# Designed miniproteins, single chains, continued (3): the designs that were tried, part 74

Each design is a single chain, and the fold is of that chain. pLDDT is the mean over its residues in the fold that is shown.

## One batch from the design tools (miniprotein)

Design m10553
Fold by ESMFold2-Fast:
Structure m10553 (fold): chain A 68 residues (1-68)
Amino acid sequence: NSLIQGGQTLIQLGQQLDDQQAIDYAQQSLDYARQGNLDLALQYLSLASRHLVDRIRQLNLMDDIQRS
């Protein structure tokens, strides 16, 4: 449940930041979570999250993430 919610949140963030790679990783995480493959779901969720963090850093939005 938390992995599905996390993946959906990362898809929404990827759409807002125009980050197709992060959307693709988050979608793969959701697919694995729905299959019950938690190890792969976490791996792809981590990849999506890292890609979005790097994107946010490049866009100079890190203050909101670190202070929230």
Scores: mean pLDDT 80

Design m10554
Fold by ESMFold2-Fast:
Structure m10554 (fold): chain A 72 residues (1-72)
Amino acid sequence: SLAPLEQAKADAAARIRAVMEKKGFPQEEIDARVAALEQQIDELAGLAESEEEFLAAVRALTDAAVQEIEDS
Protein backbone atom coordinates (compact mmCIF):
# COMPACT_ATOMS: atom_id res chain seq x y z
CA SER A 1 0.00 0.00 0.00
CA LEU A 2 1.22 3.50 -0.92
CA ALA A 3 -1.18 5.44 1.35
CA PRO A 4 1.28 5.80 4.30
CA LEU A 5 4.08 6.87 1.90
CA GLU A 6 1.77 9.41 0.23
CA GLN A 7 0.81 10.77 3.67
CA ALA A 8 4.47 11.10 4.76
CA LYS A 9 5.26 12.96 1.51
CA ALA A 10 2.26 15.30 1.96
CA ASP A 11 3.11 15.99 5.62
CA ALA A 12 6.76 16.80 4.79
CA ALA A 13 5.71 19.12 1.94
CA ALA A 14 3.16 20.90 4.18
CA ARG A 15 5.81 21.41 6.89
CA ILE A 16 8.28 23.00 4.43
CA ARG A 17 5.53 25.16 2.89
CA ALA A 18 4.42 26.40 6.33
CA VAL A 19 7.92 27.39 7.51
CA MET A 20 8.77 29.12 4.21
CA GLU A 21 5.44 31.03 4.23
CA LYS A 22 6.07 32.12 7.84
CA LYS A 23 9.50 33.46 6.80
CA GLY A 24 8.00 35.40 3.86
CA PHE A 25 9.55 33.47 0.97
CA PRO A 26 8.06 34.17 -2.51
CA GLN A 27 5.43 31.64 -3.66
CA GLU A 28 7.60 30.66 -6.68
CA GLU A 29 10.51 29.75 -4.36
CA ILE A 30 8.20 27.84 -1.98
CA ASP A 31 6.72 25.84 -4.89
CA ALA A 32 10.21 25.04 -6.23
CA ARG A 33 11.49 23.92 -2.79
CA VAL A 34 8.39 21.74 -2.19
CA ALA A 35 8.74 20.16 -5.67
CA ALA A 36 12.41 19.36 -4.97
CA LEU A 37 11.53 17.84 -1.57
CA GLU A 38 8.74 15.71 -3.10
CA GLN A 39 11.19 14.42 -5.75
CA GLN A 40 13.76 13.54 -3.06
CA ILE A 41 11.09 11.67 -1.06
CA ASP A 42 10.04 9.73 -4.20
CA GLU A 43 13.70 8.74 -4.68
CA LEU A 44 13.98 7.65 -1.01
CA ALA A 45 10.87 5.47 -1.41
CA GLY A 46 12.67 3.57 -4.20
CA LEU A 47 15.90 3.12 -2.20
CA ALA A 48 14.67 2.28 1.32
CA GLU A 49 14.73 -1.40 2.33
CA SER A 50 11.83 -0.97 4.80
CA GLU A 51 9.00 1.43 5.63
CA GLU A 52 10.78 2.22 8.94
CA GLU A 53 13.98 3.23 7.09
CA PHE A 54 11.95 5.28 4.58
CA LEU A 55 10.06 7.19 7.29
CA ALA A 56 13.28 7.83 9.25
CA ALA A 57 14.99 9.14 6.08
CA VAL A 58 12.01 11.42 5.25
CA ARG A 59 12.02 12.78 8.81
CA ALA A 60 15.79 13.46 8.69
CA LEU A 61 15.51 15.11 5.24
CA THR A 62 12.55 17.27 6.33
CA ASP A 63 14.14 18.26 9.67
CA ALA A 64 17.38 19.28 7.88
CA ALA A 65 15.43 21.34 5.30
CA VAL A 66 13.34 23.07 8.03
CA GLN A 67 16.51 23.88 10.01
CA GLU A 68 18.21 25.31 6.90
CA ILE A 69 15.17 27.53 6.19
CA GLU A 70 14.93 28.66 9.86
CA ASP A 71 18.66 29.54 9.85
CA SER A 72 18.34 31.62 6.65
Scores: mean pLDDT 83

Design m10555
Fold by ESMFold2-Fast:
Structure m10555 (fold): chain A 95 residues (1-95)
Amino acid sequence: MSKKELEGEITVAMALMLANIAKELAKKGDDEGAVAMLKKMAELIEKNKEVLSEEQKKEILEALEEVLETFKEYGSEEAVKAAEEEVKRAKEALE
């Protein structure tokens, strides 16, 4: 495994962890905490986009969609809007 491949795997693992924490916080009604975790996920993706394979990008995109759906089910209108902005930011970084 190259250093770049290892960095990609670590980035995916961290992104999925942040996505899961964001979903759990949203389900508990911690909108501010959930948005903060999603923002950290978007920042992580932007910083590490160059080490991600196309397969890893697809996995992250799936996780972003799942987080957004969780916000739509459990979050306030303000939290949903904030989540949509962070998801858009992360998706644009992956293009």
Scores: mean pLDDT 86

Design m10556
Fold by ESMFold2-Fast:
Structure m10556 (fold): chain A 77 residues (1-77)
Amino acid sequence: SEVDELFKKYDKDGDGYLDYEEFKELLDEEGSRKLSDEEIEALFKRFSVDSKGGPNPKIDYKAFKTLVELMPWLFEK
């Protein structure tokens, strides 16, 4: 699916997660509108999950798919 391809395109390290920098790049390049850094941070916090053993939360594929399903307007042309 386009969602799977989009996730894999920005999952630069191939770990199955989007960190904040990868998520921001995705929204900046593929998003239908300009979002502020605060809006991107709020979305990241809402959809990220705590990685046991990691210092920072990340967005897994399920969370990303849910974000696209709940907020398709982020990616509409």
Scores: mean pLDDT 75

Design m10557
Fold by ESMFold2-Fast:
Structure m10557 (fold): chain A 65 residues (1-65)
Amino acid sequence: GKVTITAVGKNPIYDTSGRVYEPGETIVVPAADTEISVRDGLLVARLSDGRYLLASADDVEVTVT
């Protein structure tokens, strides 16, 4: 399975490696090693390589396949 995270807001999204995801960009990661939580409007994703992605839940769309 895969997790697809799309930047749908006007703000770029950053991961803890310093990588920038511009509005409209898509991040595809393996579902098996990815943890996603949403609390109080904040999305926190731990990716399989140990990076974290933090974004407002309103700025992202998440699809699991």
Scores: mean pLDDT 80

Design m10558
Fold by ESMFold2-Fast:
Formats: structure tokens, C-alpha cells, sequence
Structure m10558 (fold): chain A 74 residues (1-74)
């Protein structure tokens, strides 16, 4: 489905973003903006009955990005 394809791309992009964040390539503002966008989009996708497997994968990406942001704010 188009929703599942979008979610898969979002997971792949999110994993690359985590790698870049961990490598110190991203600012706190860039990470914060990404977390907000991912959170909002994930909520929209869940409301559109996104399959559980993609919800769990996107949730993992979101949690890791939030953790990186919190570590940078400390």
C-alpha cells in the first residue's frame, strides 16, 4: 500500500538520520525538527491504520532520536 511504502521509506531515512546524528553531523535544532515531524507523521499514519510492524519500527526510530536530543541538551 502507499502508506506502507511511505512508512518503509521513513524508517530507512530515520535510520540514516540516526547515524548522522550519532556521527555529530546534525545540530540540536535539526534533530528537534526531525523528531517533531516524525512524531506528527507517525500519529497521522496510526490514525490511517498503518500496520503494527511499521508503527513499532517508526516508534523505535522516534525513541532513539529523542534519546540523542536529550543527550545533546545535557
Amino acid sequence: SPLAEEARRFVEDGRRFIEDARAGKLSLDEITEYVERLRRRLMEMVERDLPREYIEELGTVLTEMQRIRDEMEA
Scores: mean pLDDT 82

Design m10559
Fold by ESMFold2-Fast:
Structure m10559 (fold): chain A 94 residues (1-94)
Amino acid sequence: SNEELIKALEKAIEVLKEMLEKKVSPEELITTLRIILHELLQLIKDEEARKKFKELADELGAALSLPEEERERTAIEVVERTIKLLKELIKKLK
């Protein structure tokens, strides 16, 4: 249901924001974000939203090949973009 999906999206935003605030390691951030994106792709039926989340997952995967400093910056940027996309999707579902 849209209500269950909205709750899942809101929970994902809370987890990602808390990880940024606590300044978790880039490795923990990447691992958690990959899990969240995988779970969201199983719940989301909207093809346009699925495409955007797949693009974020692919970018995150490519970032694993970057030097440590660039990997950290890319992980933070992907998290921020994910939060923005989740907020936009919630607005469309309400």
Scores: mean pLDDT 80

Design m10560
Fold by ESMFold2-Fast:
Structure m10560 (fold): chain A 88 residues (1-88)
Amino acid sequence: DAVQEQIQRLEQMKDYIEKGEPVELSVELGGPLRPGDSYVEIRLTKDLKIFVSLKTGPSNPFPSVENKELSKEEALELLDYLIDRLRK
């Protein structure tokens, strides 16, 4: 189903980051924090740079972030968090 496909994409991105593969990949999630109020996008570039965008609604306590560059460690932690959220 769509949730399992998103988990597989996140796990694939995690694998590429761990191996340092120069692959362009984007994964979008429309509400891992709150459906309708939040949007998350993680982008891996062929230059081995990792970016995150988090858009939150007014009812969500988390601040919005646009095109924030992440370290490898930060990206892997975020991917683990999102995978865990989707498995609920």
Scores: mean pLDDT 72

Design m10561
Fold by ESMFold2-Fast:
Structure m10561 (fold): chain A 81 residues (1-81)
Amino acid sequence: MHMEEEIKRLAEEIYRQSGGRLDRLMNTALAMVRLKVPREEILERIKRMLKEDADKVGLDLDDSTIERSAQIILDTAEKLL
C-alpha cells in the first residue's frame, strides 16, 4: 500500500522534472525501476495500464502486442537510469 503511493509520487516528480515530456506509462516504469520493484511486477503494471488505455479508445490489442509494448517501455526506462 505505501509502495503504491511512493510510485505515484515519484512518477509525478519525474513528470514535473521532465517538463511534462514523459508520458504516464514511462513515468510509472521509471518510478518502479528506481524503487527496485521486481521486473515481473513492473511488467504486470505496465501491461495492465496499456490494456486499460487501449480499451478506453476502443483499440483491440492482442496480449502479445501488449506484452511486447510493456517490455519496450521497461527496457527504455532501465536505459534512462
Scores: mean pLDDT 74

Design m10562
Fold by ESMFold2-Fast:
Structure m10562 (fold): chain A 79 residues (1-79)
Amino acid sequence: MSDEELRKQYEKAVKDAEEAYKEAKELDKVLSKENVTELVGLKLRAIGDALTASLLGEKLGIGEEAEKKAKELGLDVPG
């Protein structure tokens, strides 16, 4: 995989994580029993995408940038 392709995958993972986290925050404001499963799913997706971005960032040599982004999203990714 080229460095360019790896960077595109990293950027996509970051955007997907940010989007999922934002959706989770919006849904949390109107939280009901019906929305709990969706909220949990969005949070898990955000964590998974953040972990993917972190791993891709390490391969690109920008692991510090990826870690900072995960912290900004408030996601504790298991290291």
Scores: mean pLDDT 71

Design m10563
Fold by ESMFold2-Fast:
Structure m10563 (fold): chain A 78 residues (1-78)
Amino acid sequence: SAEQEAVLRETLRKLQEIIREALERVSDEEKLTEFVKFMEQLLQKVRELYDAGASVSELRAAARKAIEEAEAKLKEVA
């Protein structure tokens, strides 16, 4: 649905913003590479729920968790 697609697009945008912050704040290339891989895995989990037919509320909950995990990981590696 358009609502589910909107959740995916918003999630992708927010995760991309976090990656941009990581590029500015993480000086270690290996840590940055692992961080980007971690971010890709978070996005994939949300995408898999979408493909499985998850509800808008389930997608929003998963997106929120993914963003929280991304922010926590950035704080850990920065």
Scores: mean pLDDT 85

Design m10564
Fold by ESMFold2-Fast:
Structure m10564 (fold): chain A 60 residues (1-60)
Amino acid sequence: MKVTAEQAAEGGAAIAKAGGATPAAVRSAHDLAMREALEGGLSREEAEEAGKQGAKAGGG
């Protein structure tokens, strides 16, 4: 299964927004985006970027 860092970040951000964008939800978005990226075959570096972008977008 192939995913991009951008798709992983979008998924995490959507979950954070659905959860009301609380600090806990933003933290979970970061971790979830990283997990999705790693499971999708991305490198750890790309997973870290996906996590950062997901958290930022979800907490905005």
Scores: mean pLDDT 70

Design m10565
Fold by ESMFold2-Fast:
Order: C-alpha cells, then structure tokens, then sequence
Structure m10565 (fold): chain A 81 residues (1-81)
C-alpha cells in the first residue's frame, strides 16, 4: 500500500514485480526523478526492486502511485526512514 506522506526525508520504496528487467528498473527510476525525488540506492532481485530515495513525501507518494500503474508491477510500498 502507498500511504499519503508529507515533508522532506528519506524513504524506502519497495516495488514487487513479475520480473525485474533493466528496462522496468529504469522506468521506476525515471518516474521518481520526474517527480523530483533523488534516488540514493537501487537493489533488485528477480521479483523485487528496492530503492532508497530522498525528497518530499508527497512527491514520493505521487511517484509510487504512478509506479504502481506500470505493467508488471504487482505491489508498491513506501516507508519513511
């Protein structure tokens, strides 16, 4: 689930996917950057993409909602760090 978050901070964005392809990872990063969110680290496994990000919580929430609509994305979770 993607809660509504507010204020500047660091967040963990967990994306569950059918297959973590380089193209899908790039799309996720591009959406975060488009929303003005800084990507600090990215790790991926076969079915998961985990990103540590910095930015405004509202922008992170908007980016996460857009990511959740991508083909092959099954779940998106955001946690404030």
Amino acid sequence: SVPELEGEGEFLVGVRVEEATPELVKKVIDILKKHGVEVLSVTSSARSILLRVRGDGRKVTEAAREISKLPGVTDVRVTRL
Scores: mean pLDDT 87

Design m10566
Fold by ESMFold2-Fast:
Structure m10566 (fold): chain A 78 residues (1-78)
Amino acid sequence: MLSEEEKEHIKKSTEELVKESKEIIESSDLPEEVKKKLLELLDEFKERALKLVEEGASFEELAQLAVETGKRIAEILS
């Protein structure tokens, strides 16, 4: 189980990552429909990741969420 210090670090890192990723996507030359899907997926990822951290999820559960999110991003960009 993650420590309180690890939980706080992951929460802050997740929020910062999502914010920066959204800014990059919004400023990109991607089609608007692709941008919308990516922004919605990043919002879903943030909400799920923060909930998992608060509920005491394992590192494996968080890593699996990141992998699944990465696969969904790749599918949207294909």
Scores: mean pLDDT 82

Design m10567
Fold by ESMFold2-Fast:
Structure m10567 (fold): chain A 121 residues (1-121)
Amino acid sequence: HMTAGTLLAQRMREAGFSDEAVDAAVLAFGIAFSELEKKDPELAKKIEEAFKEAVPLLLAGKAEKIKELPSTKSIPREKKEEFAERVGELARELATLAGVEDPEAVGEAAREFVLEVLGLQ
C-alpha cells in the first residue's frame, strides 16, 4: 500500500530533488514519527490514522477534503504545526550532513508535505 513516506519520496523526485535529498526527507519523517511515538503515543496514533486517510485523498486530487476528516479534526492545529516543523528541521539537518546543495529546500519540501497531509494548506 502507499504510505505517506512513499508519497513524499515520489513527489520530491518528481520535483527534481536528488536521491540524497529524498532519502534525507524520508529518514527525517521516520525519525520525527518515532520520537513522537515515545513522547506522545496517543498523538502519534492520531497522526498515523490521519495520514492513512489523507494519502488516498491526495492521490485522488482531493486534498481539500482532508480538513473534513474526523481523524484530522481530532488533532490540534498546534500539534500538526509542531510535527511538520520537526520533520522539516530534521530533513534540513540530514540533507546538510549528506552534502545536499540546498538543504533548506529539502526541509521546506518535507514540512510543506506534512502540513498538506494534515489538512493545513
Scores: mean pLDDT 88

Design m10568
Fold by ESMFold2-Fast:
Structure m10568 (fold): chain A 80 residues (1-80)
Amino acid sequence: LPIPELEIDENDSFLELLQKAVDVFNEALARVTDPEARRELLRIMGEFFLEFDKAKTKEEAIEVIKKASQRIREVLERAN
């Protein structure tokens, strides 16, 4: 099972970074049928949006995305 990959480009805008993160969440949700894992992914998504909104710089936004991607990976590994 391939884990969704997040390819960050230093030239990505905030909107492009947000879209890439949303795409990873959507792929993860499409791969997981377990209700507990789906609830955890939705929780991670909610926390991600709150932290992303608080990011003052592109560097902070990238760190928020990397953290969310790592948490998604852990959920996918447990759900499989």
Scores: mean pLDDT 77

Design m10569
Fold by ESMFold2-Fast:
Structure m10569 (fold): chain A 91 residues (1-91)
Amino acid sequence: MDPEVFEIEVEAGVLEIHAAVGIIASRKELSKTTDPQKRKILEEAIKLYEEALDLASEHARLAGTDPVKARELLEQAKELIEKADELWKKT
């Protein structure tokens, strides 16, 4: 395997796990709260984690054919996860 493709696949896998855990945690918290503002923040965080998960999954498909595009998608996924994590901290 190309070492660069391997690094991309490993990093994508880590981001997929982070996003999936974020979705599960946010949904669990959403089920426990009746505060409309907190619910809105959690719903926004879930949306960002879901978008990041989609980008990370698409990234893995491109790693072998377009590693530059794959890295761009990975950076976008990281940014969405960071934004979702910051929203989660505000709840």
Scores: mean pLDDT 81

Design m10570
Fold by ESMFold2-Fast:
Structure m10570 (fold): chain A 98 residues (1-98)
Amino acid sequence: MSDEEWEEALERELARFREMLENGEATPPLPRLPVEVISADPELAMETLMLYFYQLLEEGVSLEEAEAATRSLGEFLEVPQKYLDEFVRRMREIVESL
């Protein structure tokens, strides 16, 4: 997988995350695919992380706990650390900006 694929997936899911928060959308179903399939696909991996983070916030989990849980999932899905850190940080910034 190229760095470009991770960057594109990250930006796409951040845009979707902001739109879902601004519109008060309910969490859609998480992908029901094997972990090996999700971890092999930057788009599926980033979507899974975004939907998981959003679901935790919707369930009333604190922002700090949602971040920690999402980082743990990202590590399990073998998301490269630099994209995982950037993604979680920018999702926090989006929540704090609203």
Scores: mean pLDDT 82

Design m10571
Fold by ESMFold2-Fast:
Structure m10571 (fold): chain A 68 residues (1-68)
Amino acid sequence: GAPRRITIRLPSFEAMFELLRELREKGVELEVLEMSSTRLVVRVISPKTVEVGGLRLEKGDILELLVE
């Protein structure tokens, strides 16, 4: 399918780092597109489809991670 943009709201930076760790451990490679004090936008560049925490991620998908 076409690349998706997925927004994930996180309660803390610790939760964001844990999500990023789990993605890395499952072989998801990410390209950073934007970074600020409360927002990280990344693109999935790894070719394999993976599922993490109920999310299905495919190559080209964009994740917008927001700290509340």
Scores: mean pLDDT 82

Design m10572
Fold by ESMFold2-Fast:
Structure m10572 (fold): chain A 86 residues (1-86)
Amino acid sequence: DLVARLADALNALVQASAAGDEAAVAAAEAELRRILAELGVSDEGAAALIDGARYLGRAKVDVRFSPALEDGEAVLRVEVADGRNG
């Protein structure tokens, strides 16, 4: 399931960016670009999504991505914690 792999790769990129793990960031970026290409996302769209996920990680935003099925369609759910560390 591409949506499940997308969720895993986004979570990995956020966590790697938060940890400052450049090797893990590069690996998650490569996987994200592959998945997004299979989903028909443009290179520009993929870059914007990757930059956003890296920003969320560096900003220490508690965010989680998960696959879901809503109205018979595969969707990506985004959960953000209440900002308790503000």
Scores: mean pLDDT 78

Design m10573
Fold by ESMFold2-Fast:
Structure m10573 (fold): chain A 85 residues (1-85)
Amino acid sequence: KAVEELIERLREEAEREQLSEDQREELELVIRLIEGKISVDEYAEELLEIREKKYGTVFSEEEKEEFRKKMREEAEELRKLIEEL
């Protein structure tokens, strides 16, 4: 199963590259999206929380909406690519 192999390779690469805790958290979120365990909307919300925590900043409502929109678009494109595997 190509998707399963991709997920394993991503986790192996993360271990090899010694990603930071924040980077690993973002990677696990991407993996959950690939696995279909979270929706595109859930992905955007969780990624926003990770970014706010990482930068120690609370975004304005306008910044949050723009970020969610961009992340939803990126997540939809990623899912489209995964469907073609």
Scores: mean pLDDT 76

Design m10574
Fold by ESMFold2-Fast:
Structure m10574 (fold): chain A 94 residues (1-94)
Amino acid sequence: DDIAESIADGIVERVRQARELGYSKEEILARIKEYLDTLPFLTPEQIEEILKAVEEHFDNLDELYKKILEILRKHPASEKITIDENGVRKVEKV
C-alpha cells in the first residue's frame, strides 16, 4: 500500500522489460521518462533524480529499486501537483 514502492516497482519492471527487448540505455531512459510524465504526483526534480538513478543503475535493478524508493521517500508529497488544460504541471503548496 506504499505508493512509493508501487512506483519504484513499476519503474524497475519497465527497465527490466526494455533490457530484455534489447533496448539501449538511451532508449530505456526515454521510455522511463515517458512513464514518469504520466504520473501527476511527481515533481520535475523527482523526475530528474529518478532518470539519473536509472542511468547510473540500469545494470543493477536491486540498487535501482532502492535508489528510486529513497528519492520518492526523501521528497514528501506536501505539494499538490495540478495539470492544467494544456498538460502543463503546476506545483501548489498544500
Scores: mean pLDDT 74

Design m10575
Fold by ESMFold2-Fast:
Structure m10575 (fold): chain A 84 residues (1-84)
Amino acid sequence: MIKVKKGDKVVVELALPAARVGDEVTIGNIKGRVVSVEGLYATVEALEDGEVKIGDKAYLELPSRLGSKTPLRIVGRVVKVEKK
């Protein structure tokens, strides 16, 4: 497993190209924020310390962006971790 610290970047491949800069992503027990997007790939800045593994499930959280109370999560997977 890869140790992640606040400020590290995690690249996730999402099932749908729905991510936008500023969106929230959950990777295991780590919350992150999308800082860049390229197609299905979102680069997520870790907001918390934790551990991840390549291939771990990630979830793009959409309710906050839409102002909706209906939960919508787009599943993805961790493809890369960039430390520092």
Scores: mean pLDDT 78

Design m10576
Fold by ESMFold2-Fast:
Structure m10576 (fold): chain A 65 residues (1-65)
Amino acid sequence: AAAQARADALSAEHAPVLKILRETVEKVQNAPDEEAREEIIREASEKTGLPEEVIRQAVDGILEL
């Protein structure tokens, strides 16, 4: 229950994070080069508090669909 209660408590704060991730995917798709993509990923990482690796993995997962 502790993990589920924490997931529920974070779901309201996760809504902005998911929105930022979706916007990050769109920005990465429209990025002209790899440097711009890295900058977008870093910005998303700083705004969400998630590591760059997690942001990159989420973006890659969506783009590979």
Scores: mean pLDDT 70

Design m10577
Fold by ESMFold2-Fast:
Structure m10577 (fold): chain A 57 residues (1-57)
Amino acid sequence: TRTVTATTEAPRLTPEIFEDLKRRALDKGGLSEEDVVSVEADVEGDRLTVTVTARAP
């Protein structure tokens, strides 16, 4: 498995921001959405983080 993270600063976590962060994390790791085993979102003030865990090919 591989774990990749994407982070941005925004005043609120919206579905659009969540999906954008998830896509950026997958792209950064060279991972496909079909290989995703878990996705976690974390909010620390204005800092939004999405962590994706996926099966490595």
Scores: mean pLDDT 77

Design m10578
Fold by ESMFold2-Fast:
Structure m10578 (fold): chain A 70 residues (1-70)
Amino acid sequence: SEAERVLKATAERMGLSPEELLAKVREIQARLRALYESGDEAAFAAFVEEQRPFLEKYAKALEEAHKEEL
């Protein structure tokens, strides 16, 4: 599966297991959704800034994993 391959490659580039990466991404998504639904724009922005280093690494690792598909 392409999704499984990309997940594994992305996790390896981040020094995580695929399960650890998936769990962390799901936790971030759940928290962002809860903050968005709360209407607390300041808390949402603060959480995004706290997660920015992880999200930047994730985005870069994901881009590199997609390039390796060829």
Scores: mean pLDDT 81

Design m10579
Fold by ESMFold2-Fast:
Structure m10579 (fold): chain A 83 residues (1-83)
Amino acid sequence: SAEAREQAAKLAQEIQEQAQQHARELLRQVRAHLSGYTRLLPEWAPVAEAQLQAAAELIDDPSRLQEGLELVVRLMREAEALL
């Protein structure tokens, strides 16, 4: 029905907006965590900052949210592997 389609579309938008908010919070937490790594590995700091900026731009685009989340997760794994 038209009502069911409208309800599904609204729910999808709400889920997407909530996912973006959670992704921004994750990015903030990752940025704080990586501050310790950039202190230990100062040559990596510009690379980390560029990747965090790229992730922020991807997260702000609803169509690119998954790419942004994958980049944040990858950056964390790369940081852990550097030590």
Scores: mean pLDDT 81

Design m10580
Fold by ESMFold2-Fast:
Structure m10580 (fold): chain A 73 residues (1-73)
Amino acid sequence: VAPLSIEDAFNAAKEIQEAALAVPGVTDVKVEPVDAGRTLRVEIKAESEEARKKALEVAEKIAKERGLNLEVL
């Protein structure tokens, strides 16, 4: 998929951060556009693996719908 504008990548990063932080048990979410906005780099800290997995699923869904790659740290 062709990359969207860098602004679209930052908007997607914000959406992912807000949605992932809304998952119960998630304590910290960092999302950074990299590779000229083609990839979103995501780091999620959570109280449980279940919460982290749910947050990652939300992030993957948003990134895929926006045509962006996701890199998980």
Scores: mean pLDDT 79

Design m10581
Fold by ESMFold2-Fast:
Structure m10581 (fold): chain A 64 residues (1-64)
Amino acid sequence: SAEEEARQKAADALYEYLEKQGYPEVAKKVRELIIAGRWDEAIALAAKISEEAEILARLAAKEA
């Protein structure tokens, strides 16, 4: 669905953002948390990097 596609794009944008900011290890950890369905922890970890990362994580988690 369009909503599922938008969430997948938000997750991809989050990983790309974190890697470009110099946090590839954080991007890997966030991806692991997302695959495990641990969205609260993924959002919290992204938020420690920046508000933009938190927003992308919330969009991917259907909170936007």
Scores: mean pLDDT 79

Design m10582
Fold by ESMFold2-Fast:
Structure m10582 (fold): chain A 94 residues (1-94)
Amino acid sequence: SNTQKKIDELKKYGEELKKKAIERVRERTAGMSPEAQEEAIRTAEALLDAFTNLLIKEVERNPDISLEEAKKELERMAENAVDFALTVAEISER
């Protein structure tokens, strides 16, 4: 179905955004302890996986949601995931 193609595309895009988020978190935490960096990376991974799954469920519920709209929302969620992961890293350094 057209909906299945959107879901497959969102899964791929979510994986691409996850890789980019991990890279950004690694760069931003390079001066921190290895423990803080690893906790932040795991946090970003978990959040991107959760956000991708939530958007897929929403697209399944509302097939009128365009692929472009879903991608933009996932990008916004990815930025928020990076910001939260950086906060987790700062807490871990305490």
Scores: mean pLDDT 89

Design m10583
Fold by ESMFold2-Fast:
Structure m10583 (fold): chain A 100 residues (1-100)
Amino acid sequence: IDKLLEELEKLLKEFEELASELNELMMKAKDELWPEIQKKMKELQEKYKEILDLINKIEEMIRNKAPKSEIEKLLKEAIEQAKEGIEKIKKLIEWLKKKI
């Protein structure tokens, strides 16, 4: 569990750092790009909410002393969703850099 928690924490930190870079790039975007940016941001916000919901469920399971196997399964799922979220942010950053 500890190793999976450390991996998830590292991924969440990377997600936050990329979100900060994305916000700086969005501030430089031309008005004509905003409808497309808004659509892509909505998808990222929905993915981030899914990750947070999983983390909250994992924390509840840890507090309730749920079986380690069940906690590990959800941690692996949260890690995979965080990796997907990171890839989506990276693609949006790359797209914005080409459009600015």
Scores: mean pLDDT 82

Design m10584
Fold by ESMFold2-Fast:
Structure m10584 (fold): chain A 80 residues (1-80)
Amino acid sequence: SPNTVYIGNLPSSATDLSLRYYLEVELGLRGVRIELSDIQYDSSGNPYVYATFETAEAAERVLAANGSAFGKNKLTISAV
């Protein structure tokens, strides 16, 4: 989907709630419908999710946040 992004390199403390807070408050997506996958783990045990947004503009804003800080980690955000 053009509105789906990969969000990886999450800290081990990451939860659905903390990630929604980051997207809604820090990236300004309050009021946008956001569908998060369950937190999955890569071959190295690093948590990641797929996020699907109601609008392409929201997805583009999140893609622009690639390399931004989330806790102690820098996020890896890419299109799928």
Scores: mean pLDDT 86

Design m10585
Fold by ESMFold2-Fast:
Structure m10585 (fold): chain A 92 residues (1-92)
Amino acid sequence: MKFKEALREMQRALEAALRELARLLNLPLPAAEEVEAARAAAEKAIEAAVAEVEKEKPELLKEEEVEKLLAEFRAFLEEQRAAALAALAAAA
């Protein structure tokens, strides 16, 4: 997997996790226009990050490192989600 694609997958996973948390807390979901603006900003940040990594740490662009980073990020989000759900259940 390419580094830019991994960053996009990480952004999508984070968006999904935040949306689920908002639903569980009965918070209003952000408007479609706000989500679109945030996605556009994230894409610009991803392009800037890829350019910086290519200059400073090209070794992080290797497929194995990219796949490991994505897997670790997904595992981290699932652990945080489980912890948040447990804390909410204990507080109820």
Scores: mean pLDDT 74

Design m10586
Fold by ESMFold2-Fast:
Structure m10586 (fold): chain A 51 residues (1-51)
Amino acid sequence: SLQDYLDKKSKETGLSVDELRKVISKLINEIGWKGLEFPNQKKAIEEYVKK
C-alpha cells in the first residue's frame, strides 16, 4: 500500500511521513489525477529524497 511505502521511506530517510505526503500533495497539484497513481507518487518521492 502507499502507507507501507511511506512508512518504509520515512524509516530509511529520517523524513517524516507527513513530509513525504506533502510531496504527494504537491505532485497532485502539478499533474492532477495522475498524481494519485502509485508509480508517479513513488517516482516523486524518490526524486525528493535525492536532495
Scores: mean pLDDT 82

Design m10587
Fold by ESMFold2-Fast:
Formats: structure tokens, sequence, C-alpha cells
Structure m10587 (fold): chain A 55 residues (1-55)
């Protein structure tokens, strides 16, 4: 699955209020995009998942 496909899935899950699944999906997308450590990708995923649910 591409990082773009994971970003779309994360946005849809976040929009439904499923912050946990959205965060996990964004974390996987960040890891596939590269440049981030596992810890950084996890922090990014959690922040993006929450932001999408609150939008």
Amino acid sequence: MSSNELAKEGGELGGKGDVEKASETFTQGALLAGGLSEEQAREYGERMGRAMAEA
C-alpha cells in the first residue's frame, strides 16, 4: 500500500472519529514515506489521527 493510500485511509478513519485506527494508519504511512524513526512516525501518526478527528 502506498503512503498516499494510507493517508486517505487515515483521513477517512479520523473523520469517523476512530482516532486509534487513524493514528496507526498515519504511522504506517510515515514509515513507508521514509526519513522518520519508528518513534517519530508513531508520534506523527498520533498527532495526525487526533487532528483529523478534531477537524
Scores: mean pLDDT 74

Design m10588
Fold by ESMFold2-Fast:
Structure m10588 (fold): chain A 74 residues (1-74)
Amino acid sequence: ALEEAEKKIKEAIAKGDELIEEGRKLIEEGKITKGVGLILRGIGLKTDGFIFVRKQYKEGKITKEQAEELVAKI
């Protein structure tokens, strides 16, 4: 359960960071609307990571300490 949660969080972080970096590069190219759109999607993916940790904790699938460690990774 925790290992699967960590994997999902790591994947969400990696994809979120990728989208934010791509968006920043588009802004540097003058593609402001598209670049900002990608940054917002990346932020949304990280936000979903926080929501996922909260759900796992509320369902008793992870401890308080495990939830704190997962949140710190986002």
Scores: mean pLDDT 82

